Designed miniproteins, single chains. Designs and how they scored, part 74

Each design is a single chain, and the fold is of that chain. pLDDT is the mean over its residues in the fold that is shown.

## One batch from the design tools (miniprotein)

Design m2569
Fold by ESMFold2-Fast:
Structure m2569 (fold): chain A 65 residues (1-65)
Amino acid sequence: AMKAFDAQMDKILAQYKSGQISGQQAQDQIDQLAKKYNIPDSIKMKYQIDLGMIQIQIGVQKTFP
């Protein structure tokens, strides 16, 4: 379960970082996977923090292209 969840999370973060999905779509997919795999909120929050850090980097790139 955890290995499959981690693999799907890596895929979502990679798609977001490449610009294939929006930050909102990435958050929605993370929430859906956490619900599907019964992941505790503490683990979900860790990935939301990682997503937030990627959002900051993307935001800087959009501001200073």
Scores: mean pLDDT 69

Design m2570
Fold by ESMFold2-Fast:
Structure m2570 (fold): chain A 65 residues (1-65)
Amino acid sequence: MTREDFIRRLQTEAGMSEEAAQQVLDVWTEVWGLSDEEQEEQIETIIRVVAQGRAHLAEQRAAAA
């Protein structure tokens, strides 16, 4: 997976802006030094956690409204 693929997936799967996706990429720079297999697994986990966190916050906001 490339940095561009990671940004695209954060935008499409987690609903992030390009700027927010870039910030996530900047925080997780160590991922780009991993093996291809480990990098893919870590990126999959990060995208899933971010998407779940955003969905959970949206659900909490809906419940609070």
Scores: mean pLDDT 74

Design m2571
Fold by ESMFold2-Fast:
Structure m2571 (fold): chain A 79 residues (1-79)
Amino acid sequence: SDEEVRAEIDRLVKEAQEKGLSLDEIKRRMLEIAAEHDRVDVAAEEYARLTGQPYTDELRAKIRAEVEELKKRREELEK
């Protein structure tokens, strides 16, 4: 469910921040969760919250493109 994916992202963000990981690494892990569950909207919303920026169509499109790129790379590895 969206609530479960959001909770997973929230836990990951908290743990990564406590470990001192970079924003880029946190973003990468969020994209992996979004790709696995096909939940671009949830990842974009959480990223907006994390970075303090508005949840816009432009941000959503940016995150969607990055998730789709990650999915395609995984599919290519499977031939």
Scores: mean pLDDT 76

Design m2572
Fold by ESMFold2-Fast:
Structure m2572 (fold): chain A 87 residues (1-87)
Amino acid sequence: SAAEQAILDRIGREAGARIDELIAEAKRNNWSKEEVRERLEELRRETLEQARREADAAGLSPAQKEHLLTTLEIALGSEMQAILKEL
């Protein structure tokens, strides 16, 4: 739906920006790979919780909400694994 796509687009952009900032901070402060992993896992949990709240506020059906959260979780998980592999 248009509402589902709007939430995905906005949260995706915000999460991407937060990941970029986190990686810049990690490099600046010489964080360990384990510390980066922990921070990325925290960001992933916060992002999924935000998406759940926004899906509920938008009145998405259970099926639409599940699809939104699954899509976001897969995208975030793949990006985070790619980042950790290159560190």
Scores: mean pLDDT 88

Design m2573
Fold by ESMFold2-Fast:
Structure m2573 (fold): chain A 67 residues (1-67)
Amino acid sequence: MVLSVEEAVAAARELAAQMPTPEAALRAVKWARDQVVAALEAAGRHDDAATFREEMDRLEAELAKQA
């Protein structure tokens, strides 16, 4: 994947905004987080994986307050 961490975060936020419920958004974000983090870790990009994880944790917390 050629996307930067910033682009991946923006894509995840856009995906969440398009979901019909906060619960659906949470599931979509969790899935995207697991996939992207696994790919970055497998590539040895541990700092990028940590940054993406932190941003996803913030987004998940925001969505959980709405659910």
Scores: mean pLDDT 78

Design m2574
Fold by ESMFold2-Fast:
Formats: sequence, C-alpha cells, structure tokens
Structure m2574 (fold): chain A 78 residues (1-78)
Amino acid sequence: MAKEYEKLSEEYLKQGNTEEAYKYALKAVQNGGDMSILAKAAEANGDLEKAKLLRQGIEASEAGDVEQARKLFTEALK
C-alpha cells in the first residue's frame, strides 16, 4: 500500500499536479512509507517550512538521533 501511494505521488509530480502529489505522499507516510517523498511533494507544493522540517527530520534519523527526528516529523505533520 505505501509503495503504491509513493508511486502515485511521483506520477502526479511528473504531471505538475503538486496538490495531488502531496496528498498521496501524505497517505504513503501514514502507511509507513518513505518520509523523503513527502518532503519532495511539500517542496513542489510550495510548503517550504514543512519541507525543511521533514528534511531536517530525515537527516536526524540518518544520524541516529531518533528523538530529534521524531520531534521534527511530528512538527512537520501538524
């Protein structure tokens, strides 16, 4: 399920439909999908603050700072 939502988000990004791309990226992450697709869709949709928080969360997660990643993702998704 999550992978199918990620594919739909990517397809809408290719079409320039950034609103639908963001919608499906959000559904993907709600189903355990990759947070990077949501960051990309938010950026394309002009939500630069949300994209920044999501990318910072991804960087914290990759650095092993699980608590910081959790806080950043929680803030971005509100």
Scores: mean pLDDT 81

Design m2575
Fold by ESMFold2-Fast:
Structure m2575 (fold): chain A 86 residues (1-86)
Amino acid sequence: MVSLNDDQKNSLVDVSTRATQGRQTGDQATQQLSDDWGIDVSTAGSLIGMVTGTALDISGLSSPDFSSLPVDDMRNILNQAVDVIT
């Protein structure tokens, strides 16, 4: 389990949402999180991957179906995924 504060949880949801929507690449999302938290790129990528993978498991949706959700529904599922991994 990763211990995150509320600001870190919100940041993780925000970057995961942008990556899922295709508004930034996975590499861009990983670099943004790495820069924002002062962690290495590998750790940031692992966290985003765990959140998005968990969100797919919770929703039961494919990646394209999940990425086509309304942003509020997507963010709700991603918040649940963050809570599962933390």
Scores: mean pLDDT 78

Design m2576
Fold by ESMFold2-Fast:
Structure m2576 (fold): chain A 73 residues (1-73)
Amino acid sequence: SLPELFYAGPYGPPADTIARAVELYQAGKEEEALRLLSEALRAMGNDVVSGDEKARQTLLERGDAELAAARAA
């Protein structure tokens, strides 16, 4: 596990995974979006519980912010 890397770099899953999950979320596939992020966090060494909570936070904070930043850039 690399907790500092999770906090210092892009928090949570890679940006590509976040963008894909946000796309699924906006398409109304909320369950698939959360599952994708939870699986990515789990693969990166997060606990299932932590993965679920981080997946929700990632969609809310990072996903929306990432799309806004991408559109603004």
Scores: mean pLDDT 57

Design m2577
Fold by ESMFold2-Fast:
Structure m2577 (fold): chain A 55 residues (1-55)
Amino acid sequence: VLEDIEARLKEIKKKYPEYQEEIDRVMAAVRELHALGRPEDGVDLARETIKRIER
């Protein structure tokens, strides 16, 4: 669900504040994709972003 993805992104943002701007942009993109009826694309984007940051 969108709320779960947003919560996860906020947790990563707190853990890696140097990526704050990128995470905020990804959150905006996830919300946009959800509004366009493409929530799965938003989930994929969020997962790839988290995976990249946590490397």
Scores: mean pLDDT 80

Design m2578
Fold by ESMFold2-Fast:
Structure m2578 (fold): chain A 77 residues (1-77)
Amino acid sequence: STEEILEQLNKLIEEMRELGDRLVAGEISREEFYARLGEIMLQFNSLAQQLPPEQQQEALKKAEEALREIQEKILAA
C-alpha cells in the first residue's frame, strides 16, 4: 500500500518534470501547462495524505524540489 502510493507519487513528479520540459520546448501553451500542473498537484496532494507523516513530509519535499527545478528551467529558457 505505502510502496504503491510512493510509486504513484514518483510517477506524478516525473509527469511534472516532463510537462515543464514540454513547455520549454514550445510543445504546449502556458495555459495548458498550468492547467495540467494543477491537475497533477491535486492528484499528488490527495495521494500524499494517505501516507504516514514521515513519508508524507519527504514526498512533499521531493515535489517542492521538482517544482523549483522546473521553475529554474522555465526562467532559463
Scores: mean pLDDT 87

Design m2579
Fold by ESMFold2-Fast:
Structure m2579 (fold): chain A 98 residues (1-98)
Amino acid sequence: MEAEIVAEIVERGLTPEEVYRLLKERNLSAETIVNALAAVDAGLTPEQARRLYEAAKELGVTMAQIVDLMVTEGLSLEEAIERLKERVERAQANRKKR
């Protein structure tokens, strides 16, 4: 699973350049490469990186969007996830309102 690859990268303490080379050699999508680099740059634990990937997939957002909220607004991982969840739910409610 892609979540396990992101967690492994964080656990191994690879540099962003090493991460890019490894993921490109494995022919992974550009989005997966960008998301893995965002997790490494944020200094997340392997467990947090896996949670981040799962939450991003469930909400239909990128991992980079969650990391941006953590860095820009000083939120914890779970607080950033909840804020994006509220935004997604509000957008869906507005579309269903006739």
Scores: mean pLDDT 69

Design m2580
Fold by ESMFold2-Fast:
Structure m2580 (fold): chain A 62 residues (1-62)
Amino acid sequence: SKRYSDEEAAALVKSVTDLSEKDQKAALVFLMSNNGDVSAFAANPTKYISAADAAKLLAALS
């Protein structure tokens, strides 16, 4: 699984244009707090953000 730097995480979240501000911040904090480890997020994304925004972000990670 790819690990993202803080800069890469910010760029990824910003590239997904339809995310709510709340979910953008939650996703960014999660990625930064886990040293960019996507695997924990991918395992349970709706714990952190809405199902719709989770689907968009996971598509950008594939």
Scores: mean pLDDT 72

Design m2581
Fold by ESMFold2-Fast:
Structure m2581 (fold): chain A 78 residues (1-78)
Amino acid sequence: TAEAQYRAMLEAALAGDHQKALEIAGDEQIAKQVEELARQSELAAEALAAGDREAFQEHFEKAQQLKQQILQQLQQQQ
């Protein structure tokens, strides 16, 4: 499923395994978007830990938008 591919790619990206993320994505653009999602998620966590609600909301919203876009693209591949 698209959700299963998404989870596998995100796990690879979070582990720093860019090659595996690309292989699962089958598309360099999707792999790049998953890496950006991982980065936005990390920035949101940092903002939350710092008590910066505005920065948290900004990065969280970007992560949610990227997730929706990635899932839509994966569904179109299948």
Scores: mean pLDDT 80

Design m2582
Fold by ESMFold2-Fast:
Structure m2582 (fold): chain A 108 residues (1-108)
Amino acid sequence: SEIEKKALEYWKKGVEALRAGDIETAYKYFKKAVEYFSKIPELEWLKLAAETMLYLLQNRPDEALEILDKFLEVMPEEVRRQVLETLIRAAEIAGHKEIVDKLREALA
């Protein structure tokens, strides 16, 4: 659908901005990704991933931890490595060592 294409485009732009170290731009795109993924019930796991990104970039680790466990349970196995590596980078940039360690354990 058009909504799904827009959601995935915003997610991709957020990831690209994060890799470039542009935290403000990453935040704006992940916020848009959450808005669009919220309209697609079958992509709830991507909504949770984008929300985790937003909390990490906002320096809100407690809120990130509250949704992270649910996200890890519902995330498809085929995308696990790619998504966890992206979340690890976000947590490292935000300086949340405890979240980095938890994500690395989930990747191992």
Scores: mean pLDDT 83

Design m2583
Fold by ESMFold2-Fast:
Structure m2583 (fold): chain A 75 residues (1-75)
Amino acid sequence: SKEERIEKALETIMEAAKEYGKAIVDLSELAKLVNTSVSEVTKALKKLEKEGLIKVEREGDEATITLTEKGKEKV
């Protein structure tokens, strides 16, 4: 499903952020990769940020994603 593809991609991004301290993601390229829209990817990221798992810093189509302490425990 679309939701499953987005969730798996975000799990991979969070694993990268844990290993490297941050993940820098092109939202347009990510949307293409998971066959969805930038809007859908942005909604999924906002959900994780509201859950207190990640911090997102956005510049246009570029998002810098870092894990919170809570996010590091879950990943």
Scores: mean pLDDT 85

Design m2584
Fold by ESMFold2-Fast:
Structure m2584 (fold): chain A 80 residues (1-80)
Amino acid sequence: SRIDEIEKLNKELKEKMQKADPKTQEELRKKLLELGRKALAESIREIAERLYKAGIVKSVEEAVRELAEAFGLPVSLVLE
């Protein structure tokens, strides 16, 4: 899944940070924060799909809009 791929990239970036110079560490830190936001967006997408399959919501889009708003994320980031 995309979450598993993001978690793998997060781990790889953390390992690179331990071996990097301070300037490269700051650049990698910014990439980690971006991956964290993407991971949250993918988690919202997966939760929305599970809610739809469970019959709790009428559509995945409805759940995504409500969850994205609640977490302060743009809907476009979750629906990518």
Scores: mean pLDDT 76

Design m2585
Fold by ESMFold2-Fast:
Structure m2585 (fold): chain A 69 residues (1-69)
Amino acid sequence: GPDIDLSKVKLEDNEEFRALVDEVIAALQLDLSADLAELTARVSEALGLVTPRQKEIVRAYLAERQAAL
């Protein structure tokens, strides 16, 4: 996956990051009603994210998407 330094980015407000997460969801045909931890793990793996901080940012965005369902 892309080697992206997300440690310095306010990812919750980053439209490019949100678009990448949405693209992964569509490409892998992920069910947004599934378990949040499972979705976070699958998206993080697809994006090559390895740090706890990066995974937490993915989790927070996915939780926002689930709340909108």
Scores: mean pLDDT 73

Design m2586
Fold by ESMFold2-Fast:
Structure m2586 (fold): chain A 85 residues (1-85)
Amino acid sequence: MITEEDIKKAREKAKEELEYVKKNLTDKKLLEAAEKVAEMNLQGLEALKNGDEAALQALIAEYKAYVAKHREELEKLYEEELAKK
């Protein structure tokens, strides 16, 4: 069962990961994508805590649609960012 404490730990981890991304990535679209994914993950944990299977399935569908639409663009931007190192 997902607890409020689990969500709190996930929020702390998401902040830590976003700070890492901000230090290592300069592209605004990559930063926005990282923030979007982190927010969706936290919404998923809240749906799990509430036992809201319908909300969880809707969120998974939204995530898959987002990835399908933006994967090629974001992968290209990420490769360009890494090539600068």
Scores: mean pLDDT 73

Design m2587
Fold by ESMFold2-Fast:
Structure m2587 (fold): chain A 73 residues (1-73)
Amino acid sequence: MEIVELLRKAGEAESQEELDEVIAQHRKTVQELSDRLSKQMTEEEQAELFRQYLPELEEAMKLAKERLAKFAA
């Protein structure tokens, strides 16, 4: 999924500027996806999708958060 790909890219970012750009793109993509899903899927269908890819998403988010911590130090 596009969200997981963006989070992986954030984890691979080597500069603060690159990371900020990826975060900005991620926020825009999440907003657009949320708008589309609210029109095409019920809340129950959305919950099922999150349940299916949640482990991969959580791992990607953890890597991105560890990367952010390096720039915050």
Scores: mean pLDDT 64

Design m2588
Fold by ESMFold2-Fast:
Structure m2588 (fold): chain A 67 residues (1-67)
Amino acid sequence: MSLAASKLTAAGILVISGEDMDRAIDLVKEGLRLEGLSDKTIAKAAAEVRKDPSKIVKIAEELLKAD
């Protein structure tokens, strides 16, 4: 449904605009938590995004697909 999608979309926009990476990552974590992923998986995803912000879009798409 749209709760996780809305948070992930907002995170993607923030990353693309280069405005607030920490806020974008926080929104991704909330989206991942809504999908029921474990804290360990969420932490790994956040670490990957910190290395390569473009992975936010990839992770978001995969989670929306799995929903």
Scores: mean pLDDT 67

Design m2589
Fold by ESMFold2-Fast:
Structure m2589 (fold): chain A 62 residues (1-62)
Amino acid sequence: MIEEAENLILQLMLERGRSEPTAEDAAEAALSLDAPLEEAIKVAAKAGRLPQSEVRKAAEEL
């Protein structure tokens, strides 16, 4: 699952021309994972090296 989140974040970064992931990129990756929301946010935050609180906030805005 973490490798899937890393690949999704990388794809979003490449599509958006970014060199570093944002909380929004990690949140979109989390919502794309086939997992419960809490687990998906935790995994995506770890994959993006971002605080879980920032990824959760971004996910709430999506």
Scores: mean pLDDT 80

Design m2590
Fold by ESMFold2-Fast:
Structure m2590 (fold): chain A 77 residues (1-77)
Amino acid sequence: HMTKEEIIQRLKELRERAKAEGREEVAYFLDMLIDNIKKAKSKEEIIKTLEAAIDYFREKGWEEVARELEQILEELK
């Protein structure tokens, strides 16, 4: 199981790593994802938001980040 606060914390850590690696666009989209998760009102909404983000990140070719989001999603389900 995973709480909303734990998801946000893991996304923040992923964002800071992206910034440290000079991947500013990845960090920007992770920040938007964090805001969307904060606004989510249910576990189902969080799951759908993460699924959409995973698809988007894969489409962008950011496979490593997408795999980490998938890991979060698996721990949430």
Scores: mean pLDDT 85

Design m2591
Fold by ESMFold2-Fast:
Structure m2591 (fold): chain A 73 residues (1-73)
Amino acid sequence: MTKEQRREARKLILELLKERPVSFEEIVDTLMEKFGLTREEAERLAENILSFLIGMGEIRQVLVDGEWKFELV
């Protein structure tokens, strides 16, 4: 996984979150489709990016009808 791929994945996640709150599974599925990653690779990448964005205060977790989703702050 390249630094450029990680940057593009971060942009993709932020673009998804601009439209609506998005679940972890939806982010993982999108990364698999767009970058040709395995599920395990996509989950690891999503966890790393989401943790970074939460730590920076750019996104937060919200509980929507019993499901944890992410949204822009």
Scores: mean pLDDT 84

Design m2592
Fold by ESMFold2-Fast:
Structure m2592 (fold): chain A 97 residues (1-97)
Amino acid sequence: SAQDETLDRIMAVLTEIAETVVALAEAEGDAATRARAEELYMEMVEIVQRIYEENPEKLPEALRLVEEALERVRAAKTAEEALAVLEELLEELRALA
């Protein structure tokens, strides 16, 4: 379904965001930021799954939010800056759910 395709795209973008933040944290030797990024990723996955199950009409907006966050994470110069984008994205996804 179109909803399943949107969910698959959201999950792919979230994975790319998490991998990008983890790579930045590993390059900086920042184990705390790496661990926090993994924690935030798992929480975002749970929220997106709830949106899919309870309010699937909100999936296109969730996709827009994660795609915008990916662009911001890719522009980040430090792991701390990239992590701040993830914290903001988590709050936006929670507000949407």
Scores: mean pLDDT 90

Design m2593
Fold by ESMFold2-Fast:
Structure m2593 (fold): chain A 56 residues (1-56)
Amino acid sequence: SLDGYTATLKLVSQEVDGVNLASLVEILGPGTKPKVISSMEMDKMLKPVTHTEQMT
């Protein structure tokens, strides 16, 4: 769902912000390079998806 997706993206970014960095790696996928992504960097990654949803 469009609304649910946007809310989830925001919630994940905030939850990881000092809670669990391991979750960030999982979001990127186990096939990607292991790197620590701060809430700031994650926000950039999710922005493209959120922007598409907003177009609705």
Scores: mean pLDDT 43

Design m2594
Fold by ESMFold2-Fast:
Structure m2594 (fold): chain A 80 residues (1-80)
Amino acid sequence: EQPKLTEEERKILEEIQKLLQEMGDKINEMIEEGKSKEEIAKEVEPTLEKIRKLAEKLPEPVKELVLKQIENIKNVIEKI
């Protein structure tokens, strides 16, 4: 049987989802402002680190999925 998330783990996942959404919106705004990929990466680094630390508190496979989302965001920035 698949383990269900605890209330605490669910709240952490909700915070991660909110941070991912806010970061996505901010990246789009910075691109529209003509900021460089280096400047965008620097601005989002603290948020990515916060998400990573939150993800470490989550069980597998949810933790792995969140870490893959972080890598996807880094790849998007690198392609700017």
Scores: mean pLDDT 81

Design m2595
Fold by ESMFold2-Fast:
Structure m2595 (fold): chain A 65 residues (1-65)
Amino acid sequence: APSAEEILEIAKPVLTDREYEILKKFIELVEKGYSPVEAAMKTAQELGVSLEEVARTIKKVREAL
């Protein structure tokens, strides 16, 4: 599987600054041991964005990989 650093580098050119911050926070929380669902929810809470915006960002990243 690609590393967190590799995912961020591949995704960076297809993301807005806001989407990049969402992805970075999501990856940090997954690395800390949160499940993907918990990481998405906590990212939404900490950044003040909707869970839908987090989900759209993750989908956009998967489409770029």
Scores: mean pLDDT 82

Design m2596
Fold by ESMFold2-Fast:
Structure m2596 (fold): chain A 78 residues (1-78)
Amino acid sequence: SELEELEKELEELQREAVRLYLEGRLSPAQMAAIGAALSAAKEALEKAKQGEISEREAVRIAREHIDRARAVLAEARK
């Protein structure tokens, strides 16, 4: 399902962020920003699993937060 694909993407982004942080390539502020975005995305997916919001709405919210996390990671890769 799309929720499962997004959960996998969140796991991969978290692993990459941790790796970059341990390599000294992410500031504490950048790591905090990524962490906040990934947590918000995960919360949206959990709400959909609990039936609190639609899968469509959870996917929209999660993608917005994933895009924010990716923007921070892209800056760190420069």
Scores: mean pLDDT 87

Design m2597
Fold by ESMFold2-Fast:
Structure m2597 (fold): chain A 58 residues (1-58)
Amino acid sequence: GAGTVLNMVKDSLSAVPPSSAALGQLIGSISDASSQYPDLSASDVDKLVSLVSSSVSS
C-alpha cells in the first residue's frame, strides 16, 4: 500500500542528503501518485526516487 511506498521512498532519500524542497515535493508526488495510480509498483517508485536524487545531487 501507500505506506510501504512512502517508507521505501524515505529510506532511499535518507541515503542521499537531498534539499528539503525536493524531499517535500517527492513525498507529496509519490503519495498522490500511489493514490491515483494503484498500478504504481515499488519498482516505479524506485525509478522516481532515482530521478529525483539525480536532479538534487551536487
Scores: mean pLDDT 61

Design m2598
Fold by ESMFold2-Fast:
Structure m2598 (fold): chain A 69 residues (1-69)
Amino acid sequence: MEEALRRIAEHAQRLLAEGEPMEFVVKAVRTALRALGLPEEQVEEAAKAVAEYADNAEELYKKLLEIVK
């Protein structure tokens, strides 16, 4: 789980750095988290974190860990 969350955070930062719109980055992260089996409540909380922290993979990863525990 933790390694998957780190990869998701790094992927979000990469998509944003490559010029993808934030809405696309958020959608990509939601899809990845749903694929990991996270409940919808955690997926939506993570989507909010992506909008704030997607430019910093380490901060996003830390926030995703706090949401999932």
Scores: mean pLDDT 84

Design m2599
Fold by ESMFold2-Fast:
Structure m2599 (fold): chain A 80 residues (1-80)
Amino acid sequence: MEAIEERGREIAERLENNPNLSPEELAEVLAEAAEVHMEYVKLTLEPLLAKANPEEKEKIEARKKKLEELAAEAKALAEA
């Protein structure tokens, strides 16, 4: 978890320090951010899902789906 948070922070810091990134460089950073986001979903939401009651499981699954959709959109932008 913390390693993923640190990776996310490094990406944010890179964007802050280099606001003049080319579209290609920005797309690469977004693709990397999407991968970090997917690891976050796996490490945080899947363990909660395993322990959750049926009502909470539905909420966690909805949140996971939204995060996966956002990660897929970011990756698609990098490939476009």
Scores: mean pLDDT 70

Design m2600
Fold by ESMFold2-Fast:
Structure m2600 (fold): chain A 76 residues (1-76)
Amino acid sequence: SREAVLALFRLIAASSELFLIEKSSSKLSVEQQRSMLNTIRGLIEAVKSNKHLLTPKQQAKLEEVEKRYKSLEEKL
């Protein structure tokens, strides 16, 4: 469905933004990182609301993304 495709794009967006923070943390202020993490949290929550539309592999990716988010949040 279109909703499943949109959930997948949001999941990819969240993963990509996390990667940017992970790669560029030394170049980003704490406030910039917090702002980006707040945006990523919104994307994760939107994907979670449609979790039932995700394949098992995509659900595993969502769990990976959530763990990466928590790891970065705990460091700030």
Scores: mean pLDDT 87

Design m2601
Fold by ESMFold2-Fast:
Structure m2601 (fold): chain A 65 residues (1-65)
Amino acid sequence: SEKGEQALKGAQLAGERGKEIGKEEGVDAKVTVEQVSDDSAKLTVETKEGTVTQTVSAEQAKNLL
């Protein structure tokens, strides 16, 4: 769905932004994005210090874009 695509895009952009900031600070991060519903996506950020997960909705993604 269009909302699902928007949520995925928003989560991917948020993850890429976080990875770029981390790289400037000397931290490598692995970013994974998965659609979990018709209007939301799950963002997973893995570093050597641990793993953080966040759910991004299509509406939240609009605010990030």
Scores: mean pLDDT 76

Design m2602
Fold by ESMFold2-Fast:
Structure m2602 (fold): chain A 68 residues (1-68)
Amino acid sequence: MVAHTGEEAKKALLEKGLSEETAEIVGLAIDEGKKLSKTEVIVTVSDKKVTVEVNGVTSTTELSKLKG
């Protein structure tokens, strides 16, 4: 699933079994980052990983690391 807003990212993370608190924090961070930098942020959530792309720079984190 690809998210372009913090709300979409929150929904995708909740669907993959992350806590509501963690999903909300990530969603807020995305929306705040977009407001401050006016930069497009693309979040791709898969079954095993989360990829965040900002201005063509990509960072990937495994979901297992986010779940503890």
Scores: mean pLDDT 71

Design m2603
Fold by ESMFold2-Fast:
Structure m2603 (fold): chain A 85 residues (1-85)
Amino acid sequence: MDALDAQLAREEARIRNSDVRGLTAMAIRIIGEQLDLERAIEKGEPYYDPALGTYLTLEQQKRHLEYLERLLAFIREQMRKDLAA
């Protein structure tokens, strides 16, 4: 069962309660995390996930990258709504 789906739901709630400045800061953080994870995957380096408290398998690394992509898309959608007022 994908624990990341439950975490995504919590993050979505957090995103809905954040202002544009908070959303921008979250987007920058997520982009940085995506770049670090992509680099680790390309180099075959171990990646530690503090949220899971362990090193990720290759399958988990790919799932986490997908999670970050979905989270970033959700942030962009929320920012668009907030900017439209």
Scores: mean pLDDT 76

Design m2604
Fold by ESMFold2-Fast:
Structure m2604 (fold): chain A 62 residues (1-62)
Amino acid sequence: SLEELLKSLEQLRNALADQKEALDEASTQVQKALKDPSTYKENLNKAKELLREVAEKIKSKQ
């Protein structure tokens, strides 16, 4: 669910301080989707793109 995704983003924000800006923006887009279902697809797609960038940076640190 979007609520579970938001909780996961909050946990990642604390663990990945150097990715905080991107994770905060992704959380904002998920929160907007939860608040207004009419923007669900738009806000979720923005969150997905931000999370993809964070995932690539995490991968480069492994």
Scores: mean pLDDT 72

Design m2605
Fold by ESMFold2-Fast:
Order: sequence, then C-alpha cells, then structure tokens
Structure m2605 (fold): chain A 81 residues (1-81)
Amino acid sequence: SETDRLVEYLKSITNLEELDLSGNSLSLDSASILGPVLKEAVNLKKLLLKNTHATDATTLKLAKILQPSTEELDLSNQNLS
C-alpha cells in the first residue's frame, strides 16, 4: 500500500549513513526535492556529491538542510576541469 511504501522509505532514510549522488546533475530543483529526504536522514554521516555540477546556490541550500550528524560533505570535481 501507499502507507507501507512511505514507512519503508522513511525507515530506509532514517537508517541511511551514506548517500552517494556523485555523477548526477544536481540543480536547485533537485535540491528542493532532496531537502525533505536529508531532513529525515538523522543518521547521515557522509554526503557524496562529486561531479554533480552543483552551483553555489544549490550547495548553500543543501548545507542549510543538512543534519548536525552529517560529518563529511564531498563536493570534489565540481569546477576543477
């Protein structure tokens, strides 16, 4: 059911310790969708965003939403080419 899917989603997100979105284009719109997910990810230790073409605006939006438990944010290879 829809409720069962939501429960499994939230359970997966609350148990999430590492999220790797590297190699995917990350826009402000993507950051808006990702925001609620990151807010629920209370155990997230690592967020990997290598080669996502994230702008300063996208990065600031994500940083504002990240939980205090997040210890590592990898933004490598955004503008090094």
Scores: mean pLDDT 70

